Designed miniproteins, single chains, continued (2). Designs and how they scored, part 18

Each design is a single chain, and the fold is of that chain. pLDDT is the mean over its residues in the fold that is shown.

## One batch from the design tools (miniprotein)

Design m4635
Fold by ESMFold2-Fast:
Structure m4635 (fold): chain A 53 residues (1-53)
Amino acid sequence: RRRRLEAARRLLAETDLPVAAVARLVGYDSPSNFSAAFRAAFGVSPSEYRRQH
């Protein structure tokens, strides 16, 4: 689970894929579940993380 979130973090920084596409690629069925898990792991939402990179 955490390794998927680390892969997602890299995808958000290195690609222009929408957050929903990143969530699906790393094995989440729901972008909202992905966003909650990402925020719990890294302290920021996926979209906020992308804006910082």
Scores: mean pLDDT 79

Design m4636
Fold by ESMFold2-Fast:
Structure m4636 (fold): chain A 96 residues (1-96)
Amino acid sequence: SEAEERARELIEEARELLEKAKEAYKEGKYKEAIKLALEAARKALEALELVESKEALEVAKEALELASEAALKVPLSKEEAEELKEIADKVVEAES
């Protein structure tokens, strides 16, 4: 279906962003890692709105974990903290 094709594209984009986020984290670029990881989580959550996917949920959870770990290394702006909380709440809801 069209929804399944779009979900696959979103999961592929999410995985690419997550790999970039992991690289940024390894290089000590924690702000960039947070930004990329939250973008990866958003795309994975968008895929979950289209189709049920354990893979998309796993990517969203891994991206959230990386963003949370990076957030311990640098001060967050109010907007960054609010975005992290919004993504965390959506991941918890998706597991339900």
Scores: mean pLDDT 89

Design m4637
Fold by ESMFold2-Fast:
Structure m4637 (fold): chain A 91 residues (1-91)
Amino acid sequence: MEELRKKAKELLEEAKELLREAEEAVRNPPPLTEAIGLVLRAIGLLIDAELLLKEAEKLGDKETQELAKEAMRLAEEALRLGMEALRKLPE
């Protein structure tokens, strides 16, 4: 329970940091390789948050569920912005 909550908090902080990087990438598009890396990191965080949410649901840990849901929302927004940054890159 405490360890699962700690993982949820860590994922939430990682998602917040990635969202800030994604917002900057939309303003100042990075090289293609870095933009792809940002998208892949967002997908990875989203998968980790979804898995954590499922485990928290099995345990009935409502507090960890809310943290995991927030991390998922931030990771989804980071993914959306990362994809927008990729779209802005010249062909």
Scores: mean pLDDT 84

Design m4638
Fold by ESMFold2-Fast:
Structure m4638 (fold): chain A 59 residues (1-59)
Amino acid sequence: MKGLYKATKDVPDTGAGFLGLKKGDIVEVEKEFEDGWAYAKSLKTGKEGWVGLSDLEKI
């Protein structure tokens, strides 16, 4: 089952495949990596990209 997470802070969209988020945005984590990165989809915007797992809280 894909994991749902909530952004704990604002994350700027820096480009290069990174996912920009606002605090409280819900994301669907598609794949987690051992270095603390995740590939996720924003349910608000429909955009996908890389996000630090430390910026997310599992719901």
Scores: mean pLDDT 77

Design m4639
Fold by ESMFold2-Fast:
Structure m4639 (fold): chain A 75 residues (1-75)
Amino acid sequence: SATSELVDEFIRNNFDPEILAKLPEEHRKLLLELAHRIVGGEELSDEEIAEIARRLGMSEEAVELIKKAQRDSRP
């Protein structure tokens, strides 16, 4: 689907291919799910972002940056 193509491009544009190749498969799947939601135009709650970031092993700083970026880009 168009969304799947946009998700793939989103990941390639925002993440280094070498880093992606080193990610555990479980983390890659979670990253794909997050990208699908963002590219699909879903607005995530602060709690949802924190939960997804925790599953991805992201830092608390990264969580706050994502929250701020989403608020700045609000529809």
Scores: mean pLDDT 64

Design m4640
Fold by ESMFold2-Fast:
Structure m4640 (fold): chain A 55 residues (1-55)
Amino acid sequence: SEVLEKIKEWVDKNNIPYSLTPSSDPVEELHQLIAQLLDISEEVYDELKKYMESL
């Protein structure tokens, strides 16, 4: 999924730590990533949300 790839690039660019369990469903991987970002900081999630809305 292009959305998942762009989010991973954004997270990597900002040096945000994350861990993904490989899944055959990219939606599950996206859900894991978002959940971890929310756990790290609500502010980080808000920035990601704005980035996604600009896509």
Scores: mean pLDDT 73

Design m4641
Fold by ESMFold2-Fast:
Structure m4641 (fold): chain A 65 residues (1-65)
Amino acid sequence: SVSAIAALQILAIAGQQEGLIEKLVVSDDKITVYLREDTPEARRLVAEMKSLAEKAGLSLTVVKT
């Protein structure tokens, strides 16, 4: 849904500002999240993003940098 995509973008921006996320890459049906850190906080953020992506019909892949 549009609401789920908007919430996902807000979480991605917050994660980038907090230094947890390096970048987010979006294609038609796939989102790739590049993590700067593998911490409990980052894992919680990723879990929320995965839930939102699933509700939007998108697959989410996580890459540790």
Scores: mean pLDDT 80

Design m4642
Fold by ESMFold2-Fast:
Structure m4642 (fold): chain A 56 residues (1-56)
Amino acid sequence: AMAELQALAEETERLAVRLYLEGAISAEEMDEVGRLLREGRAREALAFVRRKEAEM
């Protein structure tokens, strides 16, 4: 549903910001996450961010 997609996007954004501040993702990768979220590809954005978190 729309509410679930918005919640997923918000969670993905919070996680991406945390990883960016921790140096786990670059500014370019942060831009890519933002692009995926704007395109409605929240699941792909989350998968990308989760993969980066696992690499820490």
Scores: mean pLDDT 80

Design m4643
Fold by ESMFold2-Fast:
Structure m4643 (fold): chain A 82 residues (1-82)
Amino acid sequence: MAEELARRLEEAARRLVERLPPETARLAEEVRRLALELAERDPAATRAAADALEHALTLSDEEARRVIEQALAYLRDRRAEL
């Protein structure tokens, strides 16, 4: 699971970084980083982050930004609880 989730996060973040404006791309990278940090303690949060980044790839840039910002807020809250 950890290997698969890491691959999904890295691939989704890479594709988002290539497509999105630099400010939003940085948020996507932050989501990837935090999700990987949480992978052992909260694998459900890591899976949710991977799903969110993959969903963002199917959306417009504006919608992708909202999804990424929501995922980042969720991960920051989860990290604070751990």
Scores: mean pLDDT 84

Design m4644
Fold by ESMFold2-Fast:
Structure m4644 (fold): chain A 55 residues (1-55)
Amino acid sequence: AEQDARDLETVKAVNDAIKSGDPEKIREAAERVAELHGLTPEQRELLYRSLEDVA
């Protein structure tokens, strides 16, 4: 199975944001993921909370 290069770059950006511990970077990365995958508002909120919990 092939993933779009954008998906891979987005995942890396999220990982880097978590490593930085910068809430603004984490928020930006989460928004980019949500846009790429057409997430619902509820799924977007869950994603953001999940990323905050990991950071």
Scores: mean pLDDT 69

Design m4645
Fold by ESMFold2-Fast:
Structure m4645 (fold): chain A 61 residues (1-61)
Amino acid sequence: MTEEYIKKGKEAYEKGNLREAVRYYQKAVWIDPTNKEARENLAKVLKELGMDGPAAYVASL
């Protein structure tokens, strides 16, 4: 379920595990590429990691 992975991503982000948060949000986007919440959270974490190109791509979908 997409919502489950978004929840796990948020939990990882709150704990400071940015790489783990990316994995969960990316899984959510792979399951439902049209889910704006998953895409926005993934783009936000990627930007914080200095991956502006991938973040822009995800946000533009």
Scores: mean pLDDT 76

Design m4646
Fold by ESMFold2-Fast:
Structure m4646 (fold): chain A 69 residues (1-69)
Amino acid sequence: MMEEQQLINEAAQQVAQYALDAGLSSEEAAKIARDAANLALDLIDQGVSPEEAAKKAIEYGKKQVEKLK
């Protein structure tokens, strides 16, 4: 449980930093990071490994950032 949460938190932080580096507002960065974290949790609930869920969440977050910049 704690290790899964750590992977999700690190994925969310990576997405937020990517959004900020791309010039998005802190509010937009936080929203995308939250959406990515929620995706990771949903995937884990469906039986996806925490590592794969985190990877997919990061990919999702980066795609959302690229659409907004």
Scores: mean pLDDT 83

Design m4647
Fold by ESMFold2-Fast:
Structure m4647 (fold): chain A 56 residues (1-56)
Amino acid sequence: GEIEELREEVAELAKRVLEEQGFSPEVAEQFANKNVLSKDLSKEELERAKKALSEL
């Protein structure tokens, strides 16, 4: 659904930002899974995270 698509977008942005900061792809994926995909984040929280990550 819409929230699942947004969660996937935020997870991909988080992975990209972490890799740009020098973390390995494996560490970046584990972080995104733990802090984005495995959390019951609201739509508002996901939208704020997307904006913050896009501005980095």
Scores: mean pLDDT 80

Design m4648
Fold by ESMFold2-Fast:
Structure m4648 (fold): chain A 93 residues (1-93)
Amino acid sequence: SADDVRQSITSVFDSVIRQSDIYNDTQSRDQFNSLRSQIQTYIDNGDWDSTISLVNQSRDMMIDFYNRYNVPQSIQNSMMQMIDGAIRNVNRA
């Protein structure tokens, strides 16, 4: 359902936003909040192609963010698996 997709996306973004707060990176925090809001709008409109596209774009930005702060690869891999899960939920919606 759209709610399952929304919940999965929210969980991923909540995690990266929490990390940006830990590193006091307000610019990245605001950027990820903006991306989350855009993705929620696409979900609400049933625009699944745009949802997948922006989630994949956000994935690249999250990897860059994690590398900037030397976040362990195991944590990065876990987050990428959560994103892959969210994309699978979109394909089922």
Scores: mean pLDDT 82

Design m4649
Fold by ESMFold2-Fast:
Structure m4649 (fold): chain A 83 residues (1-83)
Amino acid sequence: DKLKELIDKLPEEKRIRWLEIQLANLHTALGILEAARDFVESLDLPEEEKARLLAQIDSDIANLKTEIERLQAEMERLRKERE
């Protein structure tokens, strides 16, 4: 919240750079979640428990992909405002 308020007040170039950093971090987090999904699938767990864990990870992946798309759209908006 406080960090977001400070960033929103920054010059456009610095805001774009911050979005690039956030996007890189979110892509890293996505890779970690995908690896975690593969790990859970490799476990010898009851099917009901495995399905529950996979559903939670799939939900987290979907939310993360939505956030990535939101930041990409915001970055594109800022770039277009420059021209």
Scores: mean pLDDT 81

Design m4650
Fold by ESMFold2-Fast:
Structure m4650 (fold): chain A 73 residues (1-73)
Amino acid sequence: DKLRAQAISELSAAIGDLAAGREDAAREHLRKAAELFEQLGDTDLAQQVLETLSLPRDQAIARLEAIRRQLLA
């Protein structure tokens, strides 16, 4: 529960950083989110988060927002 909340918090921070053009900060938050999802046993989700590191910014933001929306539902 606490790890899941932290992972969602890191994901939200990454989305904000990407939108603001803070690519290095976003990259660190995405790596932390992926590590937390791995600890939760969500290896597929961790991989999806890491895959956004290879996407153009707008596509990365859209995918991360979709992931966050699903997690908060």
Scores: mean pLDDT 85

Design m4651
Fold by ESMFold2-Fast:
Structure m4651 (fold): chain A 71 residues (1-71)
Amino acid sequence: MEEEKKKEIELLLSKSFLLLGLARSQPERRDLEAQGYYLRGQAYEMQGKLEEAKEYYEKALSLDPNFEKAK
């Protein structure tokens, strides 16, 4: 993979960890947890791991069925 692409994947994963951490401190904010999993899905999709990306997108949608931004 390209170096810049790898850096962006790592950034998405870092943002995912941050959002999941925030969701843990604010348990009523299921939307934050959904956003975290969505970003993980994008990271794996960029890496070409489409099967794993779909799994994380599914998790995001299961946490927030109204998450319209999830493809």
Scores: mean pLDDT 75

Design m4652
Fold by ESMFold2-Fast:
Structure m4652 (fold): chain A 61 residues (1-61)
Amino acid sequence: SFLSEEEYERKARELEERIEELKRRIAETTDEEERERLRRELLEAEIELGLLDIQYAVSRL
């Protein structure tokens, strides 16, 4: 599917902001269960950003 530069920039920004927020929350949490949940969410967001980057690169070929 086609991914425009504007759509890519918007989605990438949203994911980057989420990643930074999750990193902050992981650093601040004292609950091990919460920390494990946040680590999973961080990994999911990082994977999503990686896939978005690949999709955008392919859409520009």
Scores: mean pLDDT 85

Design m4653
Fold by ESMFold2-Fast:
Structure m4653 (fold): chain A 70 residues (1-70)
Amino acid sequence: GEADRLTEEGGRHLREGRVEEAVEAFLRALELDPTNLRARIGLHEAIEVLRELGRDEEAERLEAVLASLP
């Protein structure tokens, strides 16, 4: 489905070092299917990358998004 397609795109962006594009793709996937485990895992990986880059405020906002999911 579309959520799985966006999850795969997010994974590709993350592998290519495009963390902002990866985050956008994973968030769109979770908007369509908040129970999509692969998208949730992908967003966790993107959050870790953001923290390694010193972008802690953005990482904390995204962690709050994940915590709000069912």
Scores: mean pLDDT 89

Design m4654
Fold by ESMFold2-Fast:
Structure m4654 (fold): chain A 101 residues (1-101)
Amino acid sequence: EKEFEALFLIGLGKGMLKRDPNNADAYALIGEAYLRLGKYDEAIEWFQKALEIDPNNADAHTVLGEALAKQGKLEEAKRHYQKALEIDPSNKRAKELLEKL
């Protein structure tokens, strides 16, 4: 179930990257798919690639923080949630996740 959906998202994201290798949203989409699979190391790598292209993507900082928190890296997760809120103070997800740390 989740594996099929995640594989579809990975395929979609890789297709997007074949058309535009600088598409930060495509890297984030692949990272989210790995996060859904519980593959946090892979998720982190793809989110980091998204942020190399677009360092001011608040959503990418939020989901990278979530993956880091899943690995118990709470200090790093906190820094990314704070960065997301610096970029977009209205990001409810980042605020909620920061408050739960």
Scores: mean pLDDT 85

Design m4655
Fold by ESMFold2-Fast:
Structure m4655 (fold): chain A 55 residues (1-55)
Amino acid sequence: DRQQILSLIGQILRLIGDIYDIRQQLKKNPNDEKLKAKLKALEAQKEGLLQQLKQ
């Protein structure tokens, strides 16, 4: 379904932006365990959405 694919792409693009922001914050504080945990969660969510896009 084209609409589902476009929705998934939109969600993935948003997650990429969020991941970028967290990575920039981690460059300033590389030992922030909360930011590391948040990054791991966002990366896992992105992987799940990419798998859905793949089938």
Scores: mean pLDDT 83

Design m4657
Fold by ESMFold2-Fast:
Structure m4657 (fold): chain A 107 residues (1-107)
Amino acid sequence: AERERLLAGAREHLDKAEEYAKKSVENIEYGKKALEHLREANDLAVRAATPETAPHVGAISSAVGRVERTYKEASKLPEEEAAKIIGKTMLEAVEQARAHLDAMEAL
């Protein structure tokens, strides 16, 4: 019950992160919204963690960390290039997080 609700919430936030990530190439502020939703998905996945799902939660957290590092490095680039790199990294992170969330739901 509670675990299923937490995982469903994480999935909803990944859906919103993907939507905002696709828009981020036109406006970098959407990339910030996508990252906020990725962080919320990670928080919910952490709260739903069991010993068996801990490696999957770790992988989701690692994907979020990669996006955060990309944001920091992209701040040194022209806005258009920064937006493209952030958007790509965000979409890759969402895909990886979805795969690990699916694995958590199967356990």
Scores: mean pLDDT 85

Design m4658
Fold by ESMFold2-Fast:
Structure m4658 (fold): chain A 68 residues (1-68)
Amino acid sequence: SVEEVLRQTEEELRRIAEESGNPDLKETVEDMLRHLKRYVQERQLTPEQTRQVAESILHEVRARAKAV
């Protein structure tokens, strides 16, 4: 389900931010999650489409976590 994909994405993004120890990344992740949830809801995305967008965000956040 879309809800399950969003829940798993939220959990993983917050885990990455927490493990990074960077408060700026934590704030960025919360902002990204807010926008992701809004975009998914407004566009009525399918679970597959939601997963594709979530994977792109996870890739970006993982890259930023490694850079800091």
Scores: mean pLDDT 82

Design m4659
Fold by ESMFold2-Fast:
Structure m4659 (fold): chain A 92 residues (1-92)
Amino acid sequence: NEEEAEKLIIEGQEYFKQEKYEEAIAKYEKAISLLEEDSPLRAIAYYNLGLAYEKQGKLEKAKEYFEKSAEIAEKAGAESILEEAKKNLEKL
């Protein structure tokens, strides 16, 4: 399931690069549904959701997902994701 979630995150990132944010969001949400709540991949998926919602101008949702990403990243010791999430929160 974690390998499937990682593949979905990669697929979502490819949609994001194509500016297909709705499709990217669907992939990230699917990935999150396959992951344990404390998984570092969940922090990455929430961070990517935050970026996609920010690109759509949905700043309140972007903030929510960057906050969720930061919380999980801190608990998981995923320092790079935590730093990026905090940086994006300060720009909102």
Scores: mean pLDDT 88

Design m4660
Fold by ESMFold2-Fast:
Structure m4660 (fold): chain A 55 residues (1-55)
Amino acid sequence: MSEEELEAIVDRVIATGDPSAIRLVRREVKRLADQGLISPETAERLIARLDEALA
């Protein structure tokens, strides 16, 4: 999975306004970062956006 693909998924899930879907994607972003599949900087930025959408 590319970081660009992940950003598109994050944009789409935020647009749905579904808190359950947003929480699922947030967990996947953390998992990908833990496995080194995305940069820590990208993970931090995407998690911040997802947390903002949940507030």
Scores: mean pLDDT 83

Design m4661
Fold by ESMFold2-Fast:
Structure m4661 (fold): chain A 86 residues (1-86)
Amino acid sequence: SAEEAAEEALRAAEDPETSPEEAARAAAAGAGAVAGDPNASPEAGERAARAGALAARKATGEAVPLAAGAAIAGIGAAFQAGAKSG
C-alpha cells in the first residue's frame, strides 16, 4: 500500500546502514506510491516527503537527481493528501 511504501522509504532513509542510492530509490518508490494512490493518507504523504528530504541529505553523485525528484514528488503528494482530508 502507499502507507507501507512510505513507511518503508522513511525507515530506509533513517537507517545509517542504508546507502545513499538505496535511500534515494526507496524514497522515489514511496513518493510514487503515495502520488499514485488517491486514497493515500496525509501521514503517508508526510512520511514520503520526509524520506525524500533525508535521502537528499545523504545523496552524492549519481543519487542526487533521484533523491531530489523523490523529495519534490513526496512534498506534492503530501500537499494533495492533506488538502483532500481537510
Scores: mean pLDDT 74

Design m4662
Fold by ESMFold2-Fast:
Structure m4662 (fold): chain A 86 residues (1-86)
Amino acid sequence: RLEEIARQLRAQAEALRRAADAAEAAGAPEEEVERLREAARLLEEAARAFEAGDVERGLEHLAEAGRTLGEGDIEEGVEALREYAA
């Protein structure tokens, strides 16, 4: 269900925004904080696309979020959602 995918992506975007705020408070580089916030924005755009039924656009935004975050557990989560959406 695309609505369930969208809900999960919004939850991940919220988690990334909280992580960005925590990183900023801890004195992380501005570049890292901005990267996390950009990824959260892209996940929200992906969620909106999936809610609209635009799977292709949703997957494009999801891929951009994954590239923005780089390597790690978040990319694995993003890939799992991409496979589920397909």
Scores: mean pLDDT 74

Design m4663
Fold by ESMFold2-Fast:
Structure m4663 (fold): chain A 60 residues (1-60)
Amino acid sequence: MSEEELKKLGRDAAKMALRAGAKPEDVIEAVYQTFKDLYGENGGKAAREGAEEALKEAGL
């Protein structure tokens, strides 16, 4: 899976978590750890970048 695909997945996961009422600070860490476990350190970092972008878009 490409870094761009992982960023998109992290962004989508963050948006879903925020809609479910998760705290913004918890969303970043949860996305990072989940994708790190599945795709390794670089995958976690890429997904975290996507999550951070989603939070910025939401004004958080």
Scores: mean pLDDT 83

Design m4664
Fold by ESMFold2-Fast:
Structure m4664 (fold): chain A 77 residues (1-77)
Amino acid sequence: SKEKGEELIEKARELLKQGKLREAFRYILAASNLGNYEGAIEELEELRKRAIEQKDEELAKSVDTAIAMIKERQAKR
């Protein structure tokens, strides 16, 4: 549901504030699976910036892949 997706995004935001990037990533992906594509993309953009700042190239690449996949699911065929 929309409400549950919004709750997952709020949890992801708290995890990002705590520097728990990989745990935040899991919550953002869960929100996208519930159809919250716009909120998930917004938080993934923030996560990508933080991953780059920490020089976590593996995480940054995973986030870029996730953004691309979510945008494809959001687009009408």
Scores: mean pLDDT 85

Design m4665
Fold by ESMFold2-Fast:
Structure m4665 (fold): chain A 55 residues (1-55)
Amino acid sequence: GAAERIIVELVKREFGVPEEEVLALAKARRAAELAEAAGISEEDARRIIDAILAG
């Protein structure tokens, strides 16, 4: 929810890292894990994760 998102943003700012960079790295890592587990490409896994987050 909104409260969880705010807490994550505060933690990222305390480390001096832009939120978009941290989110991009987290998405990339999750996409790689999904691709390996499901036997699909990292590009397809990233597309699935982006669709879930956008919905």
Scores: mean pLDDT 70

Design m4666
Fold by ESMFold2-Fast:
Structure m4666 (fold): chain A 60 residues (1-60)
Amino acid sequence: SSELEELAKKTQEIMLKLSEENRKKVDEKATEIQEDESKSNEEQVKEILKIAEEILKEEE
């Protein structure tokens, strides 16, 4: 959906602002979330964005 594309774009924009180390942390957590079959694609995308935002906030 267009909403999921917008959320993915926000995550990508955050990733560009993060250090290489923190980008790796987001990628590792994203992999864990994507392996959770109990979560919908929408829930996975939203949770990944939330984690990226939290890591960015800690970096700033």
Scores: mean pLDDT 80

Design m4667
Fold by ESMFold2-Fast:
Structure m4667 (fold): chain A 65 residues (1-65)
Amino acid sequence: ALAHYNLGNALASLKRYDEAIAAYREALRLDPSFAPARSNLIALLEDLGREAEAEEERQKAAALA
């Protein structure tokens, strides 16, 4: 989980946004409760104007609470 999260952060800094999203999603597949990956994924989706996908990730977080 942490390694994929770090990869997602690096890819986002390189503006490789689709690859960053995939890396964050892989981190969450390995650990669905890993809040830093969820927060960064939501923030990135919102920054890219992908509001429906950001909302879906917020709903997934709520279902875990």
Scores: mean pLDDT 82

Design m4668
Fold by ESMFold2-Fast:
Structure m4668 (fold): chain A 64 residues (1-64)
Amino acid sequence: PLELLREAIRAVSAGDVERAKEILQKLLDMGVHPEKLQEALRALDAGDLERAKRILFEAMSDVL
């Protein structure tokens, strides 16, 4: 799950919203931090990339 979280953060940083959403759906299917990932997905849908990145960094910290 950590590698997918890193990949999602890279996708958001590149502005690749569709790629980031695909990775987040995969993480949700795996049961990784569902509440935080749902928030990140909503932020991406709203175009708030900075909020999405913050949430993903928080999720990554919780895995470590």
Scores: mean pLDDT 79

Design m4669
Fold by ESMFold2-Fast:
Structure m4669 (fold): chain A 78 residues (1-78)
Amino acid sequence: MEEEAKRLEEEARRAIEAGDLVTAFEHAAKLASTGLLEAKARANEILAEIYRRMGKEEEAEEFRQKAEELRKEAEELK
């Protein structure tokens, strides 16, 4: 699961760099569905970047905040 999560993150990032926001969103959604807190955090970071590139900065900031919260939760479970 962790290796697949990393692959999905890398594919989403490449899709964003290529301007393919639909593919990036699909990969972010799959990443969020893994059930891992760290993967959900990364998915929300990708969603934030997607919304930012769409010019929706308020929505991008909301996803960025959610990603930070999920990262803190994942770290607290150590």
Scores: mean pLDDT 79

Design m4670
Fold by ESMFold2-Fast:
Structure m4670 (fold): chain A 65 residues (1-65)
Amino acid sequence: SMEEVERLLEEAIEAAREGKDEEAVKLLIEAKKKGASREQLLETLREIRELGRPETAEKAMKALS
């Protein structure tokens, strides 16, 4: 559902903020499986970069490709 996708994306941002790179990547992959759009995923990756976690965003981008 849209609510499930939004929850997973928020959890991914929080995991990235905590430095939990692998958890953030897994949550983004799960969000994609649940129907997150490319636009939602890219916006979430942008937010993760803005948190000062560009390495986490890079790992996630690679996993989502």
Scores: mean pLDDT 86

Design m4671
Fold by ESMFold2-Fast:
Structure m4671 (fold): chain A 91 residues (1-91)
Amino acid sequence: MVSRISEEDRAQALTTNGVIAYNLGEYEVAKKYFEKAIALDPNNAIAWNNLGMVYYKQGRYDDAIRYFQKAIDLDPNNSVARRNLDRVKAA
C-alpha cells in the first residue's frame, strides 16, 4: 500500500524520468513517462509542455501545438511553453 505519496509527487517523478529519456533521444520512452504523469496529474503544465516537445521532435507539429496550448491554458505564465508554441507555428 502506497502511504501518503500524492499523485502530484508521483507525476513530478515521472516527468523527471521523461526529461531524462528525452535528453537521451529516447522519445517513445519519454512520451510514455509524460503520458503517465498527465494521467496522475492532468494539471501538470510541465508534463504537457514536455509531451509537446516529444511530438515536435517527431515532426508531429499539430499534436505539439495542442499540447503546448494545453500547458499555456493550465499555466499562462509558462514562458517555455509559449516559446515552444511560437517555434512550432513558425515551422
Scores: mean pLDDT 83

Design m4672
Fold by ESMFold2-Fast:
Structure m4672 (fold): chain A 81 residues (1-81)
Amino acid sequence: VSPEELEREITEGMALIAESVLTLGLPPEVAARIREASRPIIERGVAEGTPTSDVLAALRAVTAQVLAEAGQDELAKAVAE
């Protein structure tokens, strides 16, 4: 994948995560934790040229983990799929 394509997919992924969290009516602190946990994955993916599919899988995994830690087990399961 090209660097531009990777950046675009990552930006879209971040936007989808933010919008999904808002749509689910989660507390702002949970939304902030998801974005904070996602940031290093995105930055590392861009810096290392990690395949977009691997970056997206890692983003889903970390989002599911944060949701589970916040007690949102059903949402965590849905995100992981």
Scores: mean pLDDT 71

